# Designed miniproteins, single chains, continued (5): the designs that were tried, part 72

Each design is a single chain, and the fold is of that chain. pLDDT is the mean over its residues in the fold that is shown.

## One batch from the design tools (miniprotein)

Design m18638
Fold by ESMFold2-Fast:
Structure m18638 (fold): chain A 65 residues (1-65)
Amino acid sequence: MEKTLETTKRLIALARKAAAGLPPEVQEQVEKELKEMEEAVKNGDMEKFTESAEKVSQILGENAP
């Protein structure tokens, strides 16, 4: 659990870096989903973690150059 949470935090940091060049409203959407991912991991809710991770991937993909 602890090691998984730390790995998740590292992935969240990378996703924030990826979103840094995007409009503020998009950055806010990504940040919201990243927080949901962190909460889901803390609660052991891998289904919600996967759902939020998919949303982050979709947001970054749709807004990438």
Scores: mean pLDDT 76

Design m18639
Fold by ESMFold2-Fast:
Structure m18639 (fold): chain A 73 residues (1-73)
Amino acid sequence: MAAKLLNPVGFALELREGAVLIGEADVDSEAAAAEEIARWEAEGADYISVEQEGDTYHIRAARRDESRPPRKV
């Protein structure tokens, strides 16, 4: 299944809701960013965030936590 691409705020909200951070990377090219996205999708990431700051791409990957309790009962 393809990972859901999120902005940094949406990604932080998923972590707050119990998603497990599985990796972070800083890369200096669009090609390297695409390779990192593909790598994390292959490792089972459910959520990926990409943020560009000048020439740097900050990538974070997270997986859904199956043990997450329901928000409301």
Scores: mean pLDDT 75

Design m18640
Fold by ESMFold2-Fast:
Structure m18640 (fold): chain A 70 residues (1-70)
Amino acid sequence: SSQALAFNLLGNVYLKQGRYDEAIEAYQQALKLDPTHTEALANLQLAVDLKNGAEVDPAKLAKLEQAARA
């Protein structure tokens, strides 16, 4: 749905800004609206990993930058 896409994009923006709790909440809202939204699920896992201090591949950060542009 368009609402799920909007929440996924919002999560991507928060992730890029280092706002991990807000990113997690946005991705969870996307998944509540569309449980089949594979990108939101993958990004939720990434946001949780980043919040816990996991190392992040620069290529994944580049994808978030592109996604945040809409």
Scores: mean pLDDT 78

Design m18641
Fold by ESMFold2-Fast:
Structure m18641 (fold): chain A 73 residues (1-73)
Amino acid sequence: SLGEEYVKKLVEEAKKVIESEELSLEEKKKFLNEVLEKLRELVERSGTERDFERLKKIEEELKKLLKEVEEKE
């Protein structure tokens, strides 16, 4: 478990940012890219195949959300 609560909070925050009506498209993309960068650092530090696979699935979901934000406008 590489900070499972920390990763969960990052994903929850990312989803909240995407759903925000107050943030611009550029601010949403910037935040999502910052979350993805933090997640990549956790992937790189993962010492087990299971943690690596878990973090990679989360990364793929966040990349999909980023692409949806980029394609909307």
Scores: mean pLDDT 76

Design m18642
Fold by ESMFold2-Fast:
Structure m18642 (fold): chain A 85 residues (1-85)
Amino acid sequence: SRELAQEAAREITAAGIAVIAADYSLMLGDKESAENAIKVAEEHIKRVRELAEQLRAAGDLPTAEEFERLAENIEKRVKEIKEKL
């Protein structure tokens, strides 16, 4: 449970950084870098959701729900950026 939560925290942090990079690239007019950063963010979000499912299976429901909410928030930002691509 603790190791899963630590891995999920690393993955959600990486997803957040990738979204910031994508937003900045769009601000500069660099659509290619923005698209690449979004792909990186989507890969990390997928891993967060897999880890949240594992946390749920391990009985750590509050931690799983927290990471699911964080992933959903980043997914909304990814969607907004993709609509501008």
Scores: mean pLDDT 90

Design m18644
Fold by ESMFold2-Fast:
Structure m18644 (fold): chain A 77 residues (1-77)
Amino acid sequence: KAKEYLGLGNEKLLAGDYEEAIAYYEKALALDPNNALAWANLGEAYKKLGDFEKAREYYEKALALDPKNKLALENLK
């Protein structure tokens, strides 16, 4: 179920439906708050909407959970 919401969020992110992507990632994180990939993808969606402060915050949360998260590391450089 959490993985299902993560998958739907990824589909919306790729389609450019960033607000819908955020809603699905938030649902995924409500079920699994320790999912570093979901936090990193939530950061990516906020970055695409131009909310760079929230994007950075969520990348930092992803990195705190998984120090090797590639998406978070690339976006915090």
Scores: mean pLDDT 84

Design m18645
Fold by ESMFold2-Fast:
Structure m18645 (fold): chain A 60 residues (1-60)
Amino acid sequence: MKEELLKRVEEVEKRIDEADLTPEQKAQYRKAVELARELIEQGKLKAARTIVDALENTLS
């Protein structure tokens, strides 16, 4: 699970870079990515998954 979440975070980061978004939107999404990474490092995998799921749905 932890390794899968890290890969999903990496894919979301790539999607943010490729997306036609404003600099402000990209900054906000990158902030959410950093929060997800911190939660994964703290072992709060359920909270991290919720953020990753939200980002993936927003960027799809």
Scores: mean pLDDT 81

Design m18646
Fold by ESMFold2-Fast:
Structure m18646 (fold): chain A 59 residues (1-59)
Amino acid sequence: EKEKREEAIKVLTEGGTEASKLVAQGKEYMQLDREKGQKLFEEAKKVLEESSEKAKEIK
């Protein structure tokens, strides 16, 4: 249980870090180029969903 939980937390942490970087960039672009900002938010969402799916597979 705890062993798999640590693996899941690591996957979520790495995905969260990537997503946070993309969200920060998207937030800056929302004022200048909304299309680029939206694309960055979509990438962040995809990264989070992929990390969540991997974490669920670990259980």
Scores: mean pLDDT 78

Design m18647
Fold by ESMFold2-Fast:
Structure m18647 (fold): chain A 118 residues (1-118)
Amino acid sequence: ALDEARAAFDAGQYDEAIKLLEPLAESGNADAYVELGRAYLAAGQPEKAVEYFEKAIEIDPNNADAYAVLGLAYARLGQPEKAIEYARKAIEIDPSNPLAWGALSAAEQAAGRPPYRP
């Protein structure tokens, strides 16, 4: 279940979280793809994280969290322009989402710009 996978993630057991999330994501659960991408991002695999966040967006194109974490993944890949684009898309969908603003700050820092100040 998603809660069991989230508990494994919070405990730093990323491999276990991935094992629990894969069958949920295969059933077409957009949230499971977001959590699966987060687990890969935390495990230092941003390329795989991007693939899973893109699958989440295919299922739910208005998921602000999916766009925000996609921005974080592209910042980790050293692609600041794409990171800024996706972070801004997340803010456009939900301007109250703190993860989206955090993603924009991380993206701007990756671009060598001063971090966003609210």
Scores: mean pLDDT 81

Design m18648
Fold by ESMFold2-Fast:
Structure m18648 (fold): chain A 73 residues (1-73)
Amino acid sequence: GAEEALAAGEAGDPAAVEPLIALLGDPDPRTRAAASLALGRIGHPRANPALEAALGDPDPLVRSAAALALVRP
């Protein structure tokens, strides 16, 4: 589930990339922000287009998380 994907992303597991990209479309802005940060920890370039889209998210926490994710590795 979402909690498991977020935990795997925090651990840097590349298998979490696709589940975390899906979580960037979650209705909860906290989930989208957490998924952005987890993708940043993994640092996989496959996530970059989704993270760039998240820079335009209506929630400022999600935008900040996406920006941090793109520069953090």
Scores: mean pLDDT 78

Design m18649
Fold by ESMFold2-Fast:
Structure m18649 (fold): chain A 70 residues (1-70)
Amino acid sequence: SRAEEIEKRADEVLARADELSVQELKQRLNELSYELSLYIQEKGKEADPATIERLIARLSELERAIKEKE
């Protein structure tokens, strides 16, 4: 599913956060945020809140990694 793909990609980026530049991390965050917005739009009110919370948590970890590198 789109949610599983977002989570997998976020985990792959987080695993490589030390190797990636701030600009690359910001680009990945923007891409994943866009895909999350598409997931929410496609599912609407039927979107599982627990799944959304997990995806937001992954994006928040990525945002934290960016701030730590700045």
Scores: mean pLDDT 82

Design m18650
Fold by ESMFold2-Fast:
Structure m18650 (fold): chain A 89 residues (1-89)
Amino acid sequence: KPAPMSEEEAKKLLEEAEARLAAARAAGDLLAEAEALFAQGYAYSALGKVEEAKEAFKRAAEALYEGDPSVTEEERQAAIEQYTKAAEA
C-alpha cells in the first residue's frame, strides 16, 4: 500500500486544490471543480479533518453530477459513501 501522506504534503495538496477549485469555478468547469474538491477531501483526510473531508467529497460528487448528467444518483451516492468512508479510515 502507498506510504501515508505527510502533514506537509497534505497542506501543499490542500493549497493546490484550493487554487484549482477557484480556477475551475471561475471557468465554470464543473468536472475540474469536482477534481479539485476530491483533492481537497484527500488533503483534509490526511490532516485528520474528517468532517471537512466528508463535506469536500460530498461537494465533489455534486459537482460531478452537475458536470456529467449521465452519472446516476446511485453512482453519485456510491462515490460519496466510498470517499467519506475512506476519510474515516
Scores: mean pLDDT 72

Design m18651
Fold by ESMFold2-Fast:
Parts: structure tokens; C-alpha cells; sequence
Structure m18651 (fold): chain A 62 residues (1-62)
């Protein structure tokens, strides 16, 4: 399964500012990615300040 730490590391590697993202958002994103949810669904459920393209890049990196 994907962990919140792996999501944080992948986002940082993509140049995304983690100061705008809470630990709860990272944990929820990890759960949804593990469940195979779409980029749009992940954004909707987590409230992440990311585009669908950025979330797709995140998923590809994991």
C-alpha cells in the first residue's frame, strides 16, 4: 500500500510546496491512490491544491 510519507516524498520531488498540504490530506491521498481512485476523485475527496495533471504525475511516480 501507498503511505503518506511516500506521497509527501513524491510531491516534494515534483516541486510541490508541502507547507500548503496537511498530514490528514497526505494520509487520505495515500488511501485513495491505494484504492485506485481517479485524479479528480482524489482532489475532490482530499481538497488538495493540485491540478489533475499534478495528481496523475504523483500516481505515476508511486
Amino acid sequence: PVTAAQVAAALAALGIDLSTISGEQLEKAAELITAGKSASEIIKETGLPLSEEQVEALIERL
Scores: mean pLDDT 84

Design m18652
Fold by ESMFold2-Fast:
Structure m18652 (fold): chain A 67 residues (1-67)
Amino acid sequence: PSEEEIEREINLSLALMYKAIGKLLASRGKIEEAIESYKKALELAEKNNLPQELIDEIREEIKKLEE
């Protein structure tokens, strides 16, 4: 794989990790920390042109916690 392809795969893995951490924190009532974790996932997803469905899912989770 190219450097670009490897970097994209790493960023996808990181975005999924932050999303999972956000969900875990939210389930434990750590709402502020959960939102920060989801925002990190969103930033990685947007900067690296990750799938739109992932971006939408992360945005939805943030919206749910901010309401």
Scores: mean pLDDT 84

Design m18653
Fold by ESMFold2-Fast:
Structure m18653 (fold): chain A 63 residues (1-63)
Amino acid sequence: SEEELEEAKRKARELAEEYAMKFLEAGADSVEIKEVGDDTYKVVARKGDEVIERTFSALLLLL
């Protein structure tokens, strides 16, 4: 439903913010949260030459 999608979008954003904080606490040099479309957030963390990406999608949270 529309209400479920709205809650899933909020949860996706919260998870992205939580992971960004975890990467910073783990010593990442930089962390960026990108909004990829209306319902998807991508967290990109960099430490030296290493790049780690995590994607959080509201649609996937509804599955």
Scores: mean pLDDT 80

Design m18654
Fold by ESMFold2-Fast:
Structure m18654 (fold): chain A 76 residues (1-76)
Amino acid sequence: SKKIKDMAELIKLLLENKEEEALKYALEKKVPLELLPKVHNIVDLIKENNGKISVDLLTKVEGIGKKTAEELLKLL
């Protein structure tokens, strides 16, 4: 899914504190604005969990179901 690939790339850039590169990616790839709050919530949750990522962690974010979490984890 393009949506999940774009989310994963933004998550990786923001986890590395590459805010300018994340903004450039979102603009160039025309990432829907509705995805940005989800991306930021995922980044915050991963940082709160000492950088450890799991399906159970990702599904705590509203609007992220098990299938989306599994696909994101494979790309992160």
Scores: mean pLDDT 85

Design m18655
Fold by ESMFold2-Fast:
Structure m18655 (fold): chain A 66 residues (1-66)
Amino acid sequence: LSPLEQEVIELLMTKGGLSREAAERAVRALLAADERQRRHLVDIMQKDMGLSREVGEEILRLVLEA
């Protein structure tokens, strides 16, 4: 995993309360997705995985840099 992917995982664990396995799965989904799909996936993750809007925005930024 790249350092940027690690940061997204840490955000998901720290802010979202997710396990490492769940965070890794979420990051892979985001990286595989188109820009359009990334926004959609973040919405789903916020509902399903307990992320705040603020964390979702940070994740999108980090994934774009990765």
Scores: mean pLDDT 74

Design m18656
Fold by ESMFold2-Fast:
Structure m18656 (fold): chain A 62 residues (1-62)
Amino acid sequence: MELEKEAGELFTQAVRAANAGDLEKALEYYRKALEIVRKLGPEHEDVIRLLEQNIAILEKEL
């Protein structure tokens, strides 16, 4: 589905940014992915939790 693909692409971009040391950009991509996944429904709770944890870790580093 298009929203799942978009969230997946944003997650990939977030991981790339984090690996490059661009924590601000990684946060931006994780937050965008989280907003999309929250719209997809309760079956995505594991992904929501993972994104929230990654965002919290990056916010602590910034």
Scores: mean pLDDT 80

Design m18657
Fold by ESMFold2-Fast:
Structure m18657 (fold): chain A 67 residues (1-67)
Amino acid sequence: KEEVDELFQKAVKLLAEARGKVPEEVITEAQKYLIKGWKAYQEGNYEEAIENFKKAVDLLEKALASL
């Protein structure tokens, strides 16, 4: 599913960019969403994977925009 793959790639890229620039709490929260989304993806639950990856992206984008 292309949408899930795109969101996952975006979330990973944003997480790498945010490291060292945003608070550790934000990094930890984003990682939790990525892990939860990845588990859902592995189980074929693409809807849950999309939701979690999107939450990670939204969280990281908001944190980076607040710098």
Scores: mean pLDDT 82

Design m18658
Fold by ESMFold2-Fast:
Structure m18658 (fold): chain A 145 residues (1-145)
Amino acid sequence: SREEFIERVEEAEKTGDPLEVMAVVYGYLERHPLSLEELADLAIELLERGLYVGAYLVGLELLKKALGDNWKEWEEKFLTPEQVLEIYELMKKALKGDKEAQKKLLQRLVDGIDWALSNNKSLTEEQRELLQRLKAAAEKAIAEL
């Protein structure tokens, strides 16, 4: 269930290991195909529960599915090998309760969404609305940290 998934994300985040969080998130999403609206709602709920690494990963999946064929261009800009290593280190620090690392991780999600909204003219109005909702929730979480 969705609630059991969120409880598993909370348990994985308590380990302090980003790979445990990734295993829970990607394992769930592989077994349970979610709509874009369901991905947005899930990412926002994880943000509201203070599960920032899980929220970041679900938020990236929303962005990937919304961009479709344009994901490759986004990936080449925001997920270079060096940036992936930096994100992994931010995830480790965020899981240990480093508020600055939590802010930086969520800011990377905000920046990625902003670029997509500005540079992808093929986004539907529904996709734009869902990305804007996730961005607003992430910005609120950053402000409250």
Scores: mean pLDDT 90

Design m18659
Fold by ESMFold2-Fast:
Structure m18659 (fold): chain A 78 residues (1-78)
Amino acid sequence: EKLEETLELLEKAIEAAEKGDIEEAIKYAEKAADLAYEAGLLDVARKAAEAAEAARRGDLEKAIELLREAKEEVEERL
């Protein structure tokens, strides 16, 4: 299920960001953005993509904030 897979990827991105693993946070956030886009979750896809960019800049606090917002939007649809 695309929603459950998106949620799992967002959770992995949050965990990586919380651990300071910038590379993994970017990887999972980008995967979540791609899957969300394919699922038609355009707002989730945008936030996950913005989170990946924040992580790329080393702004993990902003990345976590955006990933949590994206996660809440997916959970609302489950």
Scores: mean pLDDT 86

Design m18660
Fold by ESMFold2-Fast:
Structure m18660 (fold): chain A 57 residues (1-57)
Amino acid sequence: AATAGELSRAGIAAYDAGDYDRALALFRRALEIARQESPALAAAAEGELAGLEYLAS
């Protein structure tokens, strides 16, 4: 199974490639997993995700 770290790295790669829609989907999945592991990491990831949602709109 993919880890939050693996999904986050894939999301960064998609973002760097200009595929913001794919990056957003990958970061959302990573955030769901991260919430189960660390609330602090989840809060940080949530802020980054909100920025990506704004950029993708």
Scores: mean pLDDT 74

Design m18661
Fold by ESMFold2-Fast:
Structure m18661 (fold): chain A 70 residues (1-70)
Amino acid sequence: MKETLEKFAEVLKKNGDLLLSYINYGRAAMEAGDYKSAVEYYQKALELDPNNIEAQANLAKAREKLAAAE
């Protein structure tokens, strides 16, 4: 019914904004010591952009911190 093509373009644009939001949420979770949430947010960032080196590096750090918190 409504313009499917225009909705599709908006979804693609939103993916970029959502990627930055997940990276920022992950960083905030790391600062708060919530390493479990940091892992979750960085994983979601990688679902949107698997080649994002910053998200990959931060995910590795978050996992290391989470393991150390046992």
Scores: mean pLDDT 75

Design m18662
Fold by ESMFold2-Fast:
Structure m18662 (fold): chain A 99 residues (1-99)
Amino acid sequence: ARAHLEEGKRALLEGRYEEAVRHFEEALALDPNNYEAWAYLGGALTMLGRYEEAIEYYEKALELDPNNYVAWGGLAVAYERLGKTELAEEYRKKAEELA
């Protein structure tokens, strides 16, 4: 639950991306409707360079909570890495409005 989410966020900040993925997967095993865990799983995958998978998980987070600014910000980063700059800017502005 929230403890696994926080441990995953710490691992993500420390560059332990594979460990972050594990913590977020543990959070999702307890609550598959945890939109934050979907968003941060996308974040860890983005840091691993797995942008297409990251987009899928950010989209799952937004299906559960359309106001999740972390997921909007993550989509902006992932799309920018894929060269879709206009979409990235739209999603970044959306994240800023919700933060």
Scores: mean pLDDT 82

Design m18663
Fold by ESMFold2-Fast:
Structure m18663 (fold): chain A 65 residues (1-65)
Amino acid sequence: MLKITSMMLSIMAIAVETGVAVKVEYKDGTLYVTLSGEEEQKKKAKEAIEELAKKLGMPVEVFLE
């Protein structure tokens, strides 16, 4: 499975489970993820996304609104 596809599907799953709103942009090999919602759920989603990105060796930047 392509790393990008795997990461996108996982971000979608995390968004559904945490109830946060997610905006994802892919630019120059980096995923930019913006999270909106409840503070505790945003933190949980951010930690899960960053952990998975590290595991897959994929550049990701996560922003909280």
Scores: mean pLDDT 81

Design m18664
Fold by ESMFold2-Fast:
Structure m18664 (fold): chain A 67 residues (1-67)
Amino acid sequence: AEEKFEEGRRLGAEGRLEEAAEKFEEAIKLDPNFVDAYVALGAVLERLGKEEKAQEYFKKAKELNPE
């Protein structure tokens, strides 16, 4: 999970946002409780203009790690 998350961060830094999203989705599939991957996917989806989907992932992150 962490390896896919790191690949996603690298791709995001390169501006390859759709590929970054795919890697974060893979990280979530490997570890469904990976809060950081939900947050990172949400951020990438916002940058892609997919605000509604971004909010869904931010909500999932908050549910997994409530304050």
Scores: mean pLDDT 79

Design m18665
Fold by ESMFold2-Fast:
Structure m18665 (fold): chain A 76 residues (1-76)
Amino acid sequence: SDKEEGDRLRREGEEAFRQGDYRKAAELYRRSGELYLKAGDNQNAAASYGLAGTAAFLAGDEELAEELFKKMGELG
C-alpha cells in the first residue's frame, strides 16, 4: 500500500540522515510525504515533508527546504 511504502521510505530516510547523507534523506523523506499524501494521511505527510525540509536545509538546498516546509504548512 502507499502507506506501507511511505513508512519504508521514511525509515530509509532516517538511516540516511543518521549517516549524514542529508541530500539522500531529503529525497527519501519527500517521497515518503508524497505517498502519505496519496494515501490521504495528511498528518504523516506533513511530518515527512518537515523532515525532508530539515534534511534539505542541512544539505545546503535552501530553496528545496522552503518548498518542503511550505508543503508541510499547507497540510497542518
Scores: mean pLDDT 90

Design m18666
Fold by ESMFold2-Fast:
Order: structure tokens, then C-alpha cells, then sequence
Structure m18666 (fold): chain A 55 residues (1-55)
């Protein structure tokens, strides 16, 4: 089971690993795709806010 925390951590990892980082929203979408988790638009928005708060 993939938690919201695991999605946020993967999104942050993606942002930190790239010299040209994607937007937090794009990073969350990419993290969800990598972890095999389908996200609704509302979940994507919520997780994007959590990533932005941790940056």
C-alpha cells in the first residue's frame, strides 16, 4: 500500500534529483505514475500543497 507520505517523499526526490526540476504538481503526478497509484484531480491538488509546504 502506498501512503500519501510515500507519494510526497517520491515527488520531493524527483524535484531534488533534477537540475531542471518540474513543478511540484508535475512531480506529484510523476511520483504517482512511478508508484502505480491513480490520483483524482483533488488528490493531486492536496499532495501538491504538501510537497510545496516541505520545500
Amino acid sequence: MVSDEELVEEAIRIIESLKKPPSPRTAVAFAAARLGVPLTQKELDRLTEKVEERL
Scores: mean pLDDT 80

Design m18667
Fold by ESMFold2-Fast:
Structure m18667 (fold): chain A 82 residues (1-82)
Amino acid sequence: AEEYEKKAEELEKEGKFAEAGLAYARAAAEYLKKGEYDKAIELAEKAVRAGTRDTEDPAKGTGAALAGLGVKIEALIKKGKL
C-alpha cells in the first residue's frame, strides 16, 4: 500500500499524471482491503485528480480516474455512508 503511494508521488513529481493516477488507485485499493477506508478515500480522490489532469494519455488517465472512483464508492459503502 505505502509502496504504491510513494511511487504515485514520485510519478506525479515527474509529470506522469496518468501513471501517478493508476498508482494512487492501486494504493487506495490496498488500503480498502486493509479496512483503512479514510485513507482509501483520500488516495482514490488523488487518483481521480491525477487521471483528469493527464493530457498525454487520455485513455489511461480516464482509466485511473474510474478506478479511483470505484474504490471511493466501495469505501463509502463500507463506512455506511451510502
Scores: mean pLDDT 79

Design m18668
Fold by ESMFold2-Fast:
Structure m18668 (fold): chain A 102 residues (1-102)
Amino acid sequence: ITQPSSVSGKPGETVTITATGDNVLNVNWWRQAPGEEKKLLIYNNSKLAEGVPSRFSGSVSGNTATLTISNLKPEDEAVYYASFLTEEGIFWGSGTTLTIVE
């Protein structure tokens, strides 16, 4: 699964993170903040996990998954991981580090 290593944004902006794989059946997105375990953000391609703000959204087109984060906040600074369910099993992206800059 291919993700960009880093992305940056300013507070109030929208950022997108893409992940691409092969033979994609389902995609989940995960967030890992500094000092925390990975927490589920998006499951079943586009569904928000419990407690996740509506400014997070997911979509899948073919073998490419997109995580969109609108109205960026300083607390969004984290590593974001895609996990892909394929016919061959579950594969993880290497993670994308989101940096919030002013």
Scores: mean pLDDT 77

Design m18671
Fold by ESMFold2-Fast:
Structure m18671 (fold): chain A 60 residues (1-60)
Amino acid sequence: GATHQEILRLIGEILRLIGEIEDLREELKKNPDDEELKKKLKEKEEELKKKVEELRSLPS
């Protein structure tokens, strides 16, 4: 099973991704035609989804 340390590491990764997504969304509001920002946002949202699914699959 997952250790407390493994769970904390995964939560830390999720929190980092949430922060990065929030920053990218704010940048995109200011630069709505920036295709690189749109791409980065999509990639980070997909990474977050995968990490959340990993966390949810761990035994409670």
Scores: mean pLDDT 81

Design m18672
Fold by ESMFold2-Fast:
Structure m18672 (fold): chain A 55 residues (1-55)
Amino acid sequence: GAEKDLEQARKLLEQGDAAGAITAAGHARRVAEEEGDEKLKEEAQKLIEEARKQY
């Protein structure tokens, strides 16, 4: 689910894998959109922006 994908993205970012974090957060955002979870979608988008700053 989107929550688990977002958790994985955060873990990848903490490990310095910004590219992996962007990919995982992108998947989380898409799943959240399909589930109608606007808050998780926004959290995933913020993580993508944070990872892009470190990439």
Scores: mean pLDDT 82

Design m18673
Fold by ESMFold2-Fast:
Structure m18673 (fold): chain A 110 residues (1-110)
Amino acid sequence: SVTQEFASLSREEQVAFAYLAEVAYRILARERPELREKALEEARGYEALLEGVYRMSKEEARRILLSLPKERQERLVDLVARRLVEEFGLPREEAREIARRALEEIRREA
């Protein structure tokens, strides 16, 4: 499961995943009105995880994500896409596109 794989990640990768997931869920909320409430609830959950558990700002989490090797960033995109499939039953290609767009949005805010 994604939860099991997340638990095996380094602390830095867990922070990067949580931030990437938050952005991806906010994109889902904009693109899918019927999923908006649940998507925003999940996004707030990841935001709370970053601020409460990891005690990191979104700017610090962004820096960590973008400092990871490309192959690790791509693995996190895959994990977020799989989480979107597990939680919302999205088609795999749509989930992958949303997760990829989340990473691109984060890169553009640099």
Scores: mean pLDDT 88

